# Designs tried in a protein design run: designed miniproteins, single chains, continued (5). Part 5

Each design is a single chain, and the fold is of that chain. pLDDT is the mean over its residues in the fold that is shown.

## One batch from the design tools (miniprotein)

Design m16138
Fold by ESMFold2-Fast:
Structure m16138 (fold): chain A 80 residues (1-80)
Amino acid sequence: GKKEEIIKKLEEIREKAKKAGDKLTARIADQAIDLLKNNASDLEIDILIGLAGIVRGIHRLIGDEEGAKLADELIKTLEE
């Protein structure tokens, strides 16, 4: 189902972030997985989207385009 597909995508993003040493993106993905498994409110997911947006902005500011792309992928996955 849609929820299982979203969780699978988040697990892949978390793994990519861990391999890249991006602990913050990995932590946000991990929290999103836990929230979705526990039937979290839309508000809680929206907060994580906001945090991922800040992380994406930081990566862009420092010229880490690959980190910014991964954070953007996290945002798009959470918006599904």
Scores: mean pLDDT 86

Design m16139
Fold by ESMFold2-Fast:
Structure m16139 (fold): chain A 77 residues (1-77)
Amino acid sequence: MTEKVTIFGKEFTFVFTKLFNDIIIHVFNEQGKLVMTVIYDVETGEVSVFVFDDSLSEEEKKELEKKAIELAKEIAK
């Protein structure tokens, strides 16, 4: 499952994979580079975030994480 999301004028591609109790979200930038991975545990609600792109602002990281979690919760239904 794949979603395109615009954050502060930049397009990102979110790729969702369900693996056991986890929804894994890979976030790619406009160039197709992996910038962030978010893991959402459907049973516990715990979230793990891995950021791979140091050029992202703190506001961009926070908004990407927020969108990833919101979409993961919707997919978990």
Scores: mean pLDDT 83

Design m16140
Fold by ESMFold2-Fast:
Structure m16140 (fold): chain A 79 residues (1-79)
Amino acid sequence: SAIRRELDETIQRFEEVYREVIRLAREQGNSEAVLEAEILDGLARMSVGVGRLTGDDRFALEMVRKILERVEEMLRQLQ
């Protein structure tokens, strides 16, 4: 479905931004940013899992989008 493709694209974008946030946070010794990013990764995985179990891809997409917005904000703060 269109929603499923958009969810997969949003997950891919989250993984790319998450990787960069972890890299920069570790380089800067920012342990709080590392921890927050790891929590956001766990929440994204949980949201995707719930969507798969329930068939609610729209809920999963909405949750991953909010998580992506936060990790993108973290990236901007670390740059």
Scores: mean pLDDT 90

Design m16141
Fold by ESMFold2-Fast:
Structure m16141 (fold): chain A 56 residues (1-56)
Amino acid sequence: RVPRSFVRRALEAGGLSLRDVAEAFGISERDIVEGSPRGRVAVEMLARETGLTLPA
């Protein structure tokens, strides 16, 4: 499960909003924040694009 603070930092680093990522993946903002399987994939891809390390 990815911390909400990490999601916010990754979005800021990438110049993206939760809405932009949700729209790109065809999922809800809730999926990203709550760490659903789809939301987790979106956050992992965002981390790769921004160069941020996902916390354990």
Scores: mean pLDDT 69

Design m16142
Fold by ESMFold2-Fast:
Structure m16142 (fold): chain A 95 residues (1-95)
Amino acid sequence: MLSKEEIEKRIEEIIKELKENKEEAEELLARADAEIAAQQHINKASARAQKLLAELVLKYLKEGKEEEAKKLLELFYKAVEEGVSPEEIIKRLKE
C-alpha cells in the first residue's frame, strides 16, 4: 500500500498537472487515479467513485478552489488506504 507521504506527493503532482493542463485535466486525473488505484489494489467496482472524484475535483479547479480540490483527493486516497467500500467513498465525497 502507498504511504501517507507518497499519497500526499501524488496529490501535489496531480494538482500541478491539472493547473498546467486544464483542457486535459479530466484525462490527466483519470490516469493518475488509475495508477494510484492499481497500487492500492482497487478493483474495477470503484470506477464510479473515481469518476465522481474527477468531476468534483475539476469543478473546484474551474472555480479556483484549489485547496478544496486537494482536500477531496486526500479524502479519496485516505479512504482507499483504509479499505472502505466504493459506496462509502462516494458518500464521503458528497459530504
Scores: mean pLDDT 65

Design m16143
Fold by ESMFold2-Fast:
Structure m16143 (fold): chain A 66 residues (1-66)
Amino acid sequence: MMPVRVTRSETADGIRSTVREELTDEPPGTRIENGHVPADWTEPVTSRHVHVAPDGRRTVVTQEIR
């Protein structure tokens, strides 16, 4: 059983990042960017990037940008 690891960080500029690492059955080497929004979007900007390592581990990075 592979453990799930969650790392949270916050910069002085107020950007919060959450990194979650877990085993996934998604194809290795997959890179997905989700949550991209136009510059004129009225809601807080959230960026998400997903990377699937060759060994099946998935890393999800979520940032809240104001």
Scores: mean pLDDT 52

Design m16144
Fold by ESMFold2-Fast:
Structure m16144 (fold): chain A 60 residues (1-60)
Amino acid sequence: MEDNAAWLAKAFRISLETAKRILEYLVEHKGERITAEEIMEKLGLSRPLAEKLERFHNRK
């Protein structure tokens, strides 16, 4: 996978469209904390995936 969206799609077994939406959301909130609940509500993702994204985004 050549770009971040393609990598995310493969790693989390999601579509490229969903991966792009996720990356856009995370970029909009760069430097801010987000919660798994917000990820689930805004992007319509399952709790396990949302929790992994919360940890990844907030890990700095």
Scores: mean pLDDT 73

Design m16145
Fold by ESMFold2-Fast:
Structure m16145 (fold): chain A 117 residues (1-117)
Amino acid sequence: MKEKLQADEEKVIDYLESNIDRIVEVAKKYGIDVTKEEAEESIKTFREVSKKHPGFLEKFVLYLLMEAGSRGLKPPYPLELIEDVFNRVAKLFGISEEEKKKLLPVILFVIEQMFGL
């Protein structure tokens, strides 16, 4: 199980690094102005946070699905819902405000890819 989870995390990082321009595009779609350099920093921060806080992404997705379900929402999810759930999960893992700001572009892109948006 641990080896499979680590392999899945590395595949996600490789996919993110291959799609920097799309991360920028998705962030702009949500009204967030992000440079390619900031998107690269977001990917690096995501890798660091995933190593420090194993299960962060899985718990975020679970809480997002639960909260969306309780509100009767279907994808595409509004930014306010994503940010609310992200802030709650970040507090549970002790993720800093600086790390949260850097992570948001990657989180938005991952959500869009996971739900086929």
Scores: mean pLDDT 79

Design m16146
Fold by ESMFold2-Fast:
Structure m16146 (fold): chain A 63 residues (1-63)
Amino acid sequence: SALKDFLLKGGLSEEMADAIVNKDWDSAAKGYAEMYNIPLNLAKATLVVTVENLSPSDAGIKE
């Protein structure tokens, strides 16, 4: 898809671009974890924080 080509041109991995195009956050987290060599749970938390920061809503993670 055109969106996938755009994301790849932006420097994202093919796995990340494909997951984002499909709105598959679990696959996106997996690709992110593999790309940056971090645990899957940390990758997923990072993606959640990033998505929340792109939204103007009141977002917060409670302990």
Scores: mean pLDDT 63

Design m16147
Fold by ESMFold2-Fast:
Structure m16147 (fold): chain A 70 residues (1-70)
Amino acid sequence: SMEFEKLKEELRKELEKLGLTLSDSQIDDLVNLMFETGAPFEEVIELMKEVNEKRISFDEMIKNIKDLYG
């Protein structure tokens, strides 16, 4: 959908700013999860910063989103 592609593009821009590399499948999983849970974009970006700083893993970020918003 147009909304999925827009959110995916906005996430890619934030990933580029952070210097964090995620696979296409990881980005798709994250975008799908955001649509399923309604997790706020700003909160997801804060968790992505924690992944970039190696304070949490990508899998821990996914779990945190599910636990808080799912």
Scores: mean pLDDT 84

Design m16148
Fold by ESMFold2-Fast:
Structure m16148 (fold): chain A 89 residues (1-89)
Amino acid sequence: SPAFQAALDRRLAEFEASMREQTRMLLGDKSLTKDQKKIILRMHAHAMLQDMVDALAREFPHVPRADIEAYLTPKVEAILEEQFKEIEE
């Protein structure tokens, strides 16, 4: 439905903004290695993915949870990969 697609797009935009802010904060932390920063960022991304899936499954109970997860997972992974490239620079 148009409402479902709008909710997906909004939550993904909020996720991307949150990931960029987390990356910025981690880049400023001189106590952490690049590998430690990537681990923290991956953990944050996975937690937010589960929160988005849970929220969307509640808002749209007629949409299978597996379909929500299948749609969001590759997009979350793509954003995470972009953030990893920033940490490597």
Scores: mean pLDDT 89

Design m16149
Fold by ESMFold2-Fast:
Structure m16149 (fold): chain A 86 residues (1-86)
Amino acid sequence: SELAERFRRLADGAIRMLVERLKKEGLPDEDIEKVVARFQEARDRVLAEIEKNPEDLKGVREVWDREMREVNAYINELIEKKKKEE
């Protein structure tokens, strides 16, 4: 699927930018690895939705928005935890 291939490339680019941001925030490598794993799980769930419903761009977008909301919540939790340990 062209949509799945484009999404995978965009997600991989987003992961690289996210890793750079988290390193600048001072998160340890172990926490960054956990965020990357969470993001990859989210990516895989979106890819599965694209495979099931390649014509349903709205449904794919809804899964993406839900998954990214959860990933961002996890990132914010880790950043706040590290601020409290300083």
Scores: mean pLDDT 82

Design m16150
Fold by ESMFold2-Fast:
Structure m16150 (fold): chain A 71 residues (1-71)
Amino acid sequence: ESSLSEEERAEILAAAGLAQGASVEEVIERLVRAGVPEARAREIAERLAEDRERLEEVLRRAKELGERLEA
């Protein structure tokens, strides 16, 4: 049961996709599949693709959260 906001969850999912080498288009599809509106998904994916430093920060947070779920 998630204490993360919808925006934070969308950014984490987008950052993970971009870090895996997915295209911006593929990341948008992943976000839409997760329930994010297409226009919002595009804005998030494009912003993270332009700001690599922010992308890396979001990805670090996502990995920490993912490791807690794997453990």
Scores: mean pLDDT 74

Design m16151
Fold by ESMFold2-Fast:
Structure m16151 (fold): chain A 78 residues (1-78)
Amino acid sequence: GAAELARRVYERLVALGVKPSDAAYIAGQVAEGYKDGPEAALRAAREVTDRLVKEGRITPEQAEAILKAVEDAVAEVA
């Protein structure tokens, strides 16, 4: 479910060195998107990571790692 996806995404992002506040925000957006299906969760991940990179809150390298972690987490809960 959405709550399990949010937990898995959060834990993986923190392990990747993402700040807890940013990891929680990304996990929340992904989980909200997941209510509209796996593809919507992945779109939410792309949109939020693009914004955080533009704001200088995460690096482009972190964004790539985050998107991969989200894809893996979505596959595990689908």
Scores: mean pLDDT 87

Design m16152
Fold by ESMFold2-Fast:
Structure m16152 (fold): chain A 64 residues (1-64)
Amino acid sequence: MDPVIGTLSFPDGKTAIEGAKKAQKEAEERGLQAVVHADPENKEVTIAAASEEDLEILKKAAKE
């Protein structure tokens, strides 16, 4: 099955990088399979997760 992909916008590149690190840490702590990519130039974080539920968990972690 294709992964579920979501993109989050941040106010600047530094917060995008911090958000990506938070999402990656949450994925590791919960044992979730995900790919997290920060694009600081566009102030975005893209997350590819195994399910919509996993994606929502990681999106929430990125914004905290």
Scores: mean pLDDT 83

Design m16153
Fold by ESMFold2-Fast:
Structure m16153 (fold): chain A 71 residues (1-71)
Amino acid sequence: MEEKAQKAAEEAEKEAKKLIEELRSSAISVLARKMAKLAAELQADPLKAEGAKRVEELGEKEIAELKAEEE
């Protein structure tokens, strides 16, 4: 069980990193919305809660960096 949850979290992290890389050149609002949606979908499943946390952390970091570049 734990091992499956860990693999799901790793897959979620890879998906989040791919979205960040693809959407870095897009509007920050688009990236924020996509990352929030992915995190919310993962958080609905208790087995994927760790993946949701990783997605949120990656999204917050990238969005903060992009916002800093705008200022």
Scores: mean pLDDT 73

Design m16154
Fold by ESMFold2-Fast:
Structure m16154 (fold): chain A 100 residues (1-100)
Amino acid sequence: SRKVIEEKARELQELIEKGAEIEEIEKKAKEAAEELKKIPDEKAQLLAEIFEHLPESYEIGRFVKENNDPEAARKKLEPIREATREAHERLLALEAEEEA
């Protein structure tokens, strides 16, 4: 596992779990994605893709609460969740291979 990948993922997860401000999550996710893109590794590239979608999905969630249009917002979120899910599954498979 890359130290940078592990650190950035942990920091971002903690911010989300504590319900941090959208601006903080967006900034952290963008920084993590940019750093991960510099790493010539498939896992880093996959995680960068996941992080790039994170601020958008979080913002959509916020929009639902403020605009009372949850159906429309959730339909926009579904494609992002699906893309993130596939990337996560592939990432887990690569992690397992790496530890072999």
Scores: mean pLDDT 68

Design m16155
Fold by ESMFold2-Fast:
Structure m16155 (fold): chain A 70 residues (1-70)
Amino acid sequence: SLREEFEKAKTPQEMAELVRKALEELKDYGDLLIEENRKRAETQPPLTDVEKAMREELERLIRIKEEGEK
């Protein structure tokens, strides 16, 4: 799951791969999966500054995809 990928990501490179996977999954599962991943992100423990920046980028991409599906 995307939440598990968030927890495993330790480097910017790993976060970049997570972003790529998120875009691929969003094509298949639509709004429901986007909403679930957003809710899971809210309960995650504090991240490093680098991880926060990459996570913010991923959340931004999820929001853009969600708006595009309207």
Scores: mean pLDDT 62

Design m16156
Fold by ESMFold2-Fast:
Structure m16156 (fold): chain A 97 residues (1-97)
Amino acid sequence: MMVVLIPGTGEESGEIAKLVAEELEEEGIKALAVALPDNPTEEEIEEIAEKVVKEAKELGIKEATVVGNSRGAEVAEAVAKKLREEGIKAEVLLHEG
């Protein structure tokens, strides 16, 4: 299982996601923190989704939980959709804001 963390926009949100990913890996859970540009385009969102799929495939991941917060919620849905299209089970968790 892999946890994909997609924060809101901004450098601080990205650093928090990275720290959470490091804590998950310490617990033996594979985690990937995604950095978002401040105003991600549809093309950039697609590139992010492709990068996550590539990483999951290289690690032999069969199930993923994609966590989105704020602007990251839209990106989380795109990532989960791409993972499912590639045969990886994906669930989305959205932070209430």
Scores: mean pLDDT 78

Design m16157
Fold by ESMFold2-Fast:
Structure m16157 (fold): chain A 89 residues (1-89)
Amino acid sequence: SLSELLQRKQQGQQQVQQGVDEVVQLLNDRFQKLRDATKEVNPNASPEEREELERKLFQKYSEIRNENPELSPEEAIEKAKEEVKKELE
C-alpha cells in the first residue's frame, strides 16, 4: 500500500541518517579521490571534458561496486580509473 511504501522510504532515510557522519565522510573522501583520478586520467582536459570524465568514472565506480561488493571503495576507484584510461588509449 502507499502508506507502507512511504513509511518504508522514510525509515530507510532515517537508517541512513544514523550512519550519516560515516557515510558523508566516506562519500566526500570517495568523490575527492574520483576527481583526483579524473585529473590523473587527463590532466589537460577542458572543463567540459573533465565533467564528462567524472561522470564516466562515477558510472564505472558504481558498476564495479555493484558487481564486486566485496571490494573496498579504494580498489573500485583504481579499477574504474584503469578502465577509463584504457578507453582513452
Scores: mean pLDDT 72

Design m16158
Fold by ESMFold2-Fast:
Structure m16158 (fold): chain A 82 residues (1-82)
Amino acid sequence: IKVSKGKVTVTNKDPTASRDDIKTLLLVFVLGKDGSISMATPEGGETVTLEIEDIEAVLVGQQGQSAKIPAKDDAEYELEFK
């Protein structure tokens, strides 16, 4: 996960992740400071980019596990769910 000014890029590195398998389904929520929410569900090997002018936080969840990432310009985060 990379958070830049107005942009969040997320790559799902699990090549076995499938839309039909709820256990591997990755949910990405980008929260705007204005209360806006954008969502993506990147599948195995997919990279998605979400553009929001003022990012408050990024929430990433998989199979009941979640992580909250603070919005900080030019920050890169690697997340692994067990």
Scores: mean pLDDT 71

Design m16159
Fold by ESMFold2-Fast:
Structure m16159 (fold): chain A 74 residues (1-74)
Amino acid sequence: DLEEKVLKIAKELGLTVESLQSFTDPENQTETSSGMAVLEESPTSRTRKVITVSRYDDGTESITILTFTYEKQP
C-alpha cells in the first residue's frame, strides 16, 4: 500500500524509482516506504530525489520529498 503511494507520487513527478525500501516500527506501529530516483550522475557528483511516505497508528500519513546533491570525490 505505502509502496504503491510512493510509486504514484514518483509517477506524478515524472521520476523512475530505482530502489524501494519498506519497514514497520512495531513499537510505534508506524509503517514507512521510501523510494529513491537518480536525477543526474557524473564522475564527481550525483543528484537524487527521495520520496518517503509514513503511516502512523492513527491512520494519518506524512509525505517527505528531498533532493540531494553530493560529491563522489574525496
Scores: mean pLDDT 77

Design m16160
Fold by ESMFold2-Fast:
Structure m16160 (fold): chain A 87 residues (1-87)
Amino acid sequence: DQIKKALEYVKKAIEAAKQGDIEKAIKYLRDAIIHAQKALNDGVAPEQVSKALKYANQALLALHQGDIEKAIEYAEKAKKHLEEALK
């Protein structure tokens, strides 16, 4: 399940970011985006997955800019939309 994998990676990215491991947070968030894009291509929960992708990309941008608080906020929003996609 691509959505479950995306959710797992978003959770790992949030944990890494909270621990200050920015390189791991970026890697996990990229992995989450890949799996979420695959879910979107398969037509699964397109509204929720599209919103999750938007927020995951915003989180990734914030990590590259060094804004860790904003990155965690956006990643948490991506997580919520992926959780809704699984209902």
Scores: mean pLDDT 88

Design m16161
Fold by ESMFold2-Fast:
Structure m16161 (fold): chain A 71 residues (1-71)
Amino acid sequence: SDSVKKVVQALSEEFKLDQAKVSSLQKALTGFKSSSAPPQYSDEKLKKALAAKGIHLDASHEALLKSILGK
């Protein structure tokens, strides 16, 4: 959950997200982590979840997310 919180905070700052989008992102990312899958985020699933909330990632933003989701 801490990694999810860091991702949400970084995206909130970068894209100036309102509180509703922040809440939706947190729920989406938490859902991926709590699935039957390994505790790693799938790049495809992460991008799809963010795109569903109107967030599209550039290469720079992908690098940032990978850095935040790393240990």
Scores: mean pLDDT 61

Design m16162
Fold by ESMFold2-Fast:
Structure m16162 (fold): chain A 95 residues (1-95)
Amino acid sequence: SMKEEAREHAHRAMEAIGRGLEALAAGDTERATEQFERALEHGLKAAELAGASEELKKEIEKAGKELIEAARRGDLEAAGKAALRFIETLRKALK
């Protein structure tokens, strides 16, 4: 079902965020950036399948881009804050 598919993509997004933060904590900015790009792709797909508003999809994209930019800078604290905003917005999109 579309709801199950949306949840699968949301789980993939959260897994990618965890892997990205782990990579960034280890100083691997390239791997962290790749994982956060995957998180954004899966997060947007989850929101689309869940029938989220354009506003929520834009908020996910903004948080995802902030997460990617933090990873490129090696800024673990900024990445952690952006990850929390991304996850919270994704949760709203799935309601």
Scores: mean pLDDT 90

Design m16163
Fold by ESMFold2-Fast:
Structure m16163 (fold): chain A 70 residues (1-70)
Amino acid sequence: GALSEEEAKELLDKLGTAVAAGNEALARRLKDQLLAAGASEDAINALIEAAKSGDSKATRAAMERVLAEL
């Protein structure tokens, strides 16, 4: 089903945190939920890479991109 903007933001924050913490199992589940909601794999992978880099500006821009697709 479609995510609300609030639900999407919560999932994106959780994904960024899970990636930064190295929680691969949680990151995979959150990625699957975003894909099911209609986000592109390219946008989600860009967010994962930004979160791994520790660049808060890049991470925020990638989150905004995923939100725009939902």
Scores: mean pLDDT 83

Design m16164
Fold by ESMFold2-Fast:
Structure m16164 (fold): chain A 69 residues (1-69)
Amino acid sequence: MEAEIEEAARRLVEELGLPESRIPEIAARLREEVEALSKAFRVEPSEGILRLAVEMVRIDLEAELRRAA
């Protein structure tokens, strides 16, 4: 799962035009979201949970970028 989280963080950085230096921060946010969603749904971390976490983190990052502009 960690490797998949790291790869998802890299893709978000590329999609949103963020610096690669932010990959560890975004990976940490994805890890927290995966854990929260797994607990809420009472399921083990899975590809589906990671996809949902990516969508949630993308929304938050887009909101932050909009606020910074």
Scores: mean pLDDT 81

Design m16165
Fold by ESMFold2-Fast:
Structure m16165 (fold): chain A 68 residues (1-68)
Amino acid sequence: MEEEKRRKAEVERYKAELDAITSPEQREAFRLRREFEGVLDLLKENGATPEQIEALEKARKEFEEKVK
């Protein structure tokens, strides 16, 4: 299915971008950011409530601001 192939392509792209980052701290921050995105996708796929999605999106934004 196209969706499954798209997810595999995103994982490969994620690995390529991670490998291009030479700083260990930036690599860890990039990995954590992608984990938040993965959790949001899983929640949307499983019909999570809007409140749960908003809470995680807020946590993701706060994390990204902290890393920048």
Scores: mean pLDDT 68

Design m16166
Fold by ESMFold2-Fast:
Structure m16166 (fold): chain A 74 residues (1-74)
Amino acid sequence: EQAGKNAEIDAKTIWGLPDEKAKKIGELVVKGQEEMRATRAALEAAGRSPQEIVDAVDEVALKVKKEVNKIIKE
């Protein structure tokens, strides 16, 4: 969960967000990291090309970024 802890710290320290929002961002980043790992593993098991795997993982990362921005704008 280091990525989630780092995101929570950044949200508090860099963006000045309250603890509640920072915690939600941390949890979202952890969930996003889990989705990215699951997506990579599933596509590797399916024999997809390295480029397809990278593109699919990047799509998950973009989704997480959009959700983080939504929380920041609340």
Scores: mean pLDDT 77

Design m16167
Fold by ESMFold2-Fast:
Structure m16167 (fold): chain A 95 residues (1-95)
Amino acid sequence: LEELQEELVKKLVEKYGSEETLKLFEELRKLIFEEVDKIMKEKGLERSSLLTEEERKELVKRAIEPAVEELKEKYGLEEEIVELIREVLLKLAES
């Protein structure tokens, strides 16, 4: 996971610079939380604390793809970067 995170950060910094890379991560975090909130509302869930760890991981995994696609469209991200973001987020969700 750490090696994948380092590779992702390096590629983002090289292409967009440090300041824009930080903004991209802030936006990605925001998009994931917004998507999780949307999915919870659609299912009538008031809080994630009522979910098992397995259900919580599945909820986060479901939020990753829509959030990453929105980020890709908004910032015009290259497919290689998009795939790295997906891989890092999926491994974080499984941890």
Scores: mean pLDDT 76

Design m16168
Fold by ESMFold2-Fast:
Structure m16168 (fold): chain A 72 residues (1-72)
Amino acid sequence: KEEEEKLIERINELAQAASRAAQAGDVDTVERYRDELEKIAKEAEKKGYKNAAGHARLFARSVRQAADALRA
């Protein structure tokens, strides 16, 4: 599915951007990317894009952990 594949590409791009923001210590930017990943996960789930939804949720959790670590 071209739509699901594009969502997976977007998820990977956001995960990479979040990782860079975390390395820079930019908690606010990390949280913005986490919110975007969670939104993508919900939309993917509604559309039945199980793989994209799973990827988005996995990366959203990782990004949340990075944000929490920066605050600790």
Scores: mean pLDDT 82

Design m16169
Fold by ESMFold2-Fast:
Structure m16169 (fold): chain A 78 residues (1-78)
Amino acid sequence: GPKTVTTLLVEGENGTYEYTLTAVDGEVTSVTRKTLKPGKFSKAGTVTQPASGLSLELAKALAEATGGKILSEEVKEV
């Protein structure tokens, strides 16, 4: 089925993050968080987490809850 890459720009008190969510048939297969601007208690870098079984909607909610406000969303079909 279709493979989709969703990029979210998220800003919160702990910094600015870019989340990249890879989904196949609407189910997230991986989540990558890249720190664009570190806050007081965070560091620059990229973290990739296994996310098997998460819906795209739930993964977005978790990014917003952990990163802050979603400032932009870009979706690409791969």
Scores: mean pLDDT 70

Design m16170
Fold by ESMFold2-Fast:
Structure m16170 (fold): chain A 87 residues (1-87)
Amino acid sequence: MELTPAEKKLLEEAKKALEQLRTDPEGVRARLSPGRLRLLGHDLEGLRKELEEAIETLEELSKDPEASVEKVIGAALRMLGHLLSLQ
C-alpha cells in the first residue's frame, strides 16, 4: 500500500517530533503552550512511546499489501492527535 502525500508528510513530521522528544524533551516542553504543559505535566515520555508506536504502526501498514485503507487512516489520525498534543 502506498501512503498519500498528506500521510507521507504527516509521517515525516511525526518522525521529526519523535527525534526531538528523544534528544531534547526539555526543549519540547519549553515550547509547548501553557495549556498543553498543564495537560501533559510530566508525561512527555508517555507521548514519546505513543508517537513511536503510531509511527511504527503506520509504516508497517504502508508496507502491508493486505492493509485496509480504514486501518491506514485510523493510524494516521492517531499519529496526528499525538502531534497536535505537542503543539
Scores: mean pLDDT 73

Design m16171
Fold by ESMFold2-Fast:
Structure m16171 (fold): chain A 59 residues (1-59)
Amino acid sequence: AEAARKAAEARAGELGHRAMTEDVDLQIKKLQEALEKTTDPLSKDAIRYAIERLEKLKE
């Protein structure tokens, strides 16, 4: 049935989106940990910029 095919395609798309967002979430988490340990203002700004860019990829 066409409905079953569309449901399967939607499920596959959801899984693909989750896999992508999981990788991005891991990178953001690592950058947040680095940000907490960094004391240099310039490095902090660079890390914040990287986090912001990765968050936009999740949109």
Scores: mean pLDDT 73

Design m16172
Fold by ESMFold2-Fast:
Structure m16172 (fold): chain A 105 residues (1-105)
Amino acid sequence: STSTINHLKLQVGSTLGMLRIWAWTRRPEMTPEQQEEVDKLLATIDGYVDRVNAATSLEEAIAVIEELIATLEKSAARFRKMGDEASARVLEEQIQALRDSIKEA
């Protein structure tokens, strides 16, 4: 339904907003390697807002969100490899919110 698609679009927006707040708060205290991963992640997610907003079906919206989840999972693994467990957990919390949103769709 249109309501369900709009809910998924709002969830993606919420996730991106939370990641921007996390980046704004944590990036100044990060190592150069961690800062590079933040910058790469933020540049990558810019495209996901446009893609989910362009979705015309529930299946299309879910496919975009699954790709976003995969991107966040790879970034969380990289933060964990760098010893940044706190940032990995922030990304994993957003992954869980996105997965829960899909299950309710």
Scores: mean pLDDT 87

Design m16173
Fold by ESMFold2-Fast:
Structure m16173 (fold): chain A 67 residues (1-67)
Amino acid sequence: STAEALARADELLRQAAQLFEEGNYKGAAELLRQAISALETADPSDERAQAQLARLKEILAQVEKLL
């Protein structure tokens, strides 16, 4: 479900943030890719899911600049 995809993406984003704080940018990027993948299974008409997907892609792009 979209709610489950959002919850999973949220959990992965929290874990990615922790790895980023630890200086593990490669680990953070990998978890962000998993969060994006989880959220791509959401309903494409769900505005909240699509907004979060766009946000995660932007965060990943910024983290990848540090790799």
Scores: mean pLDDT 86

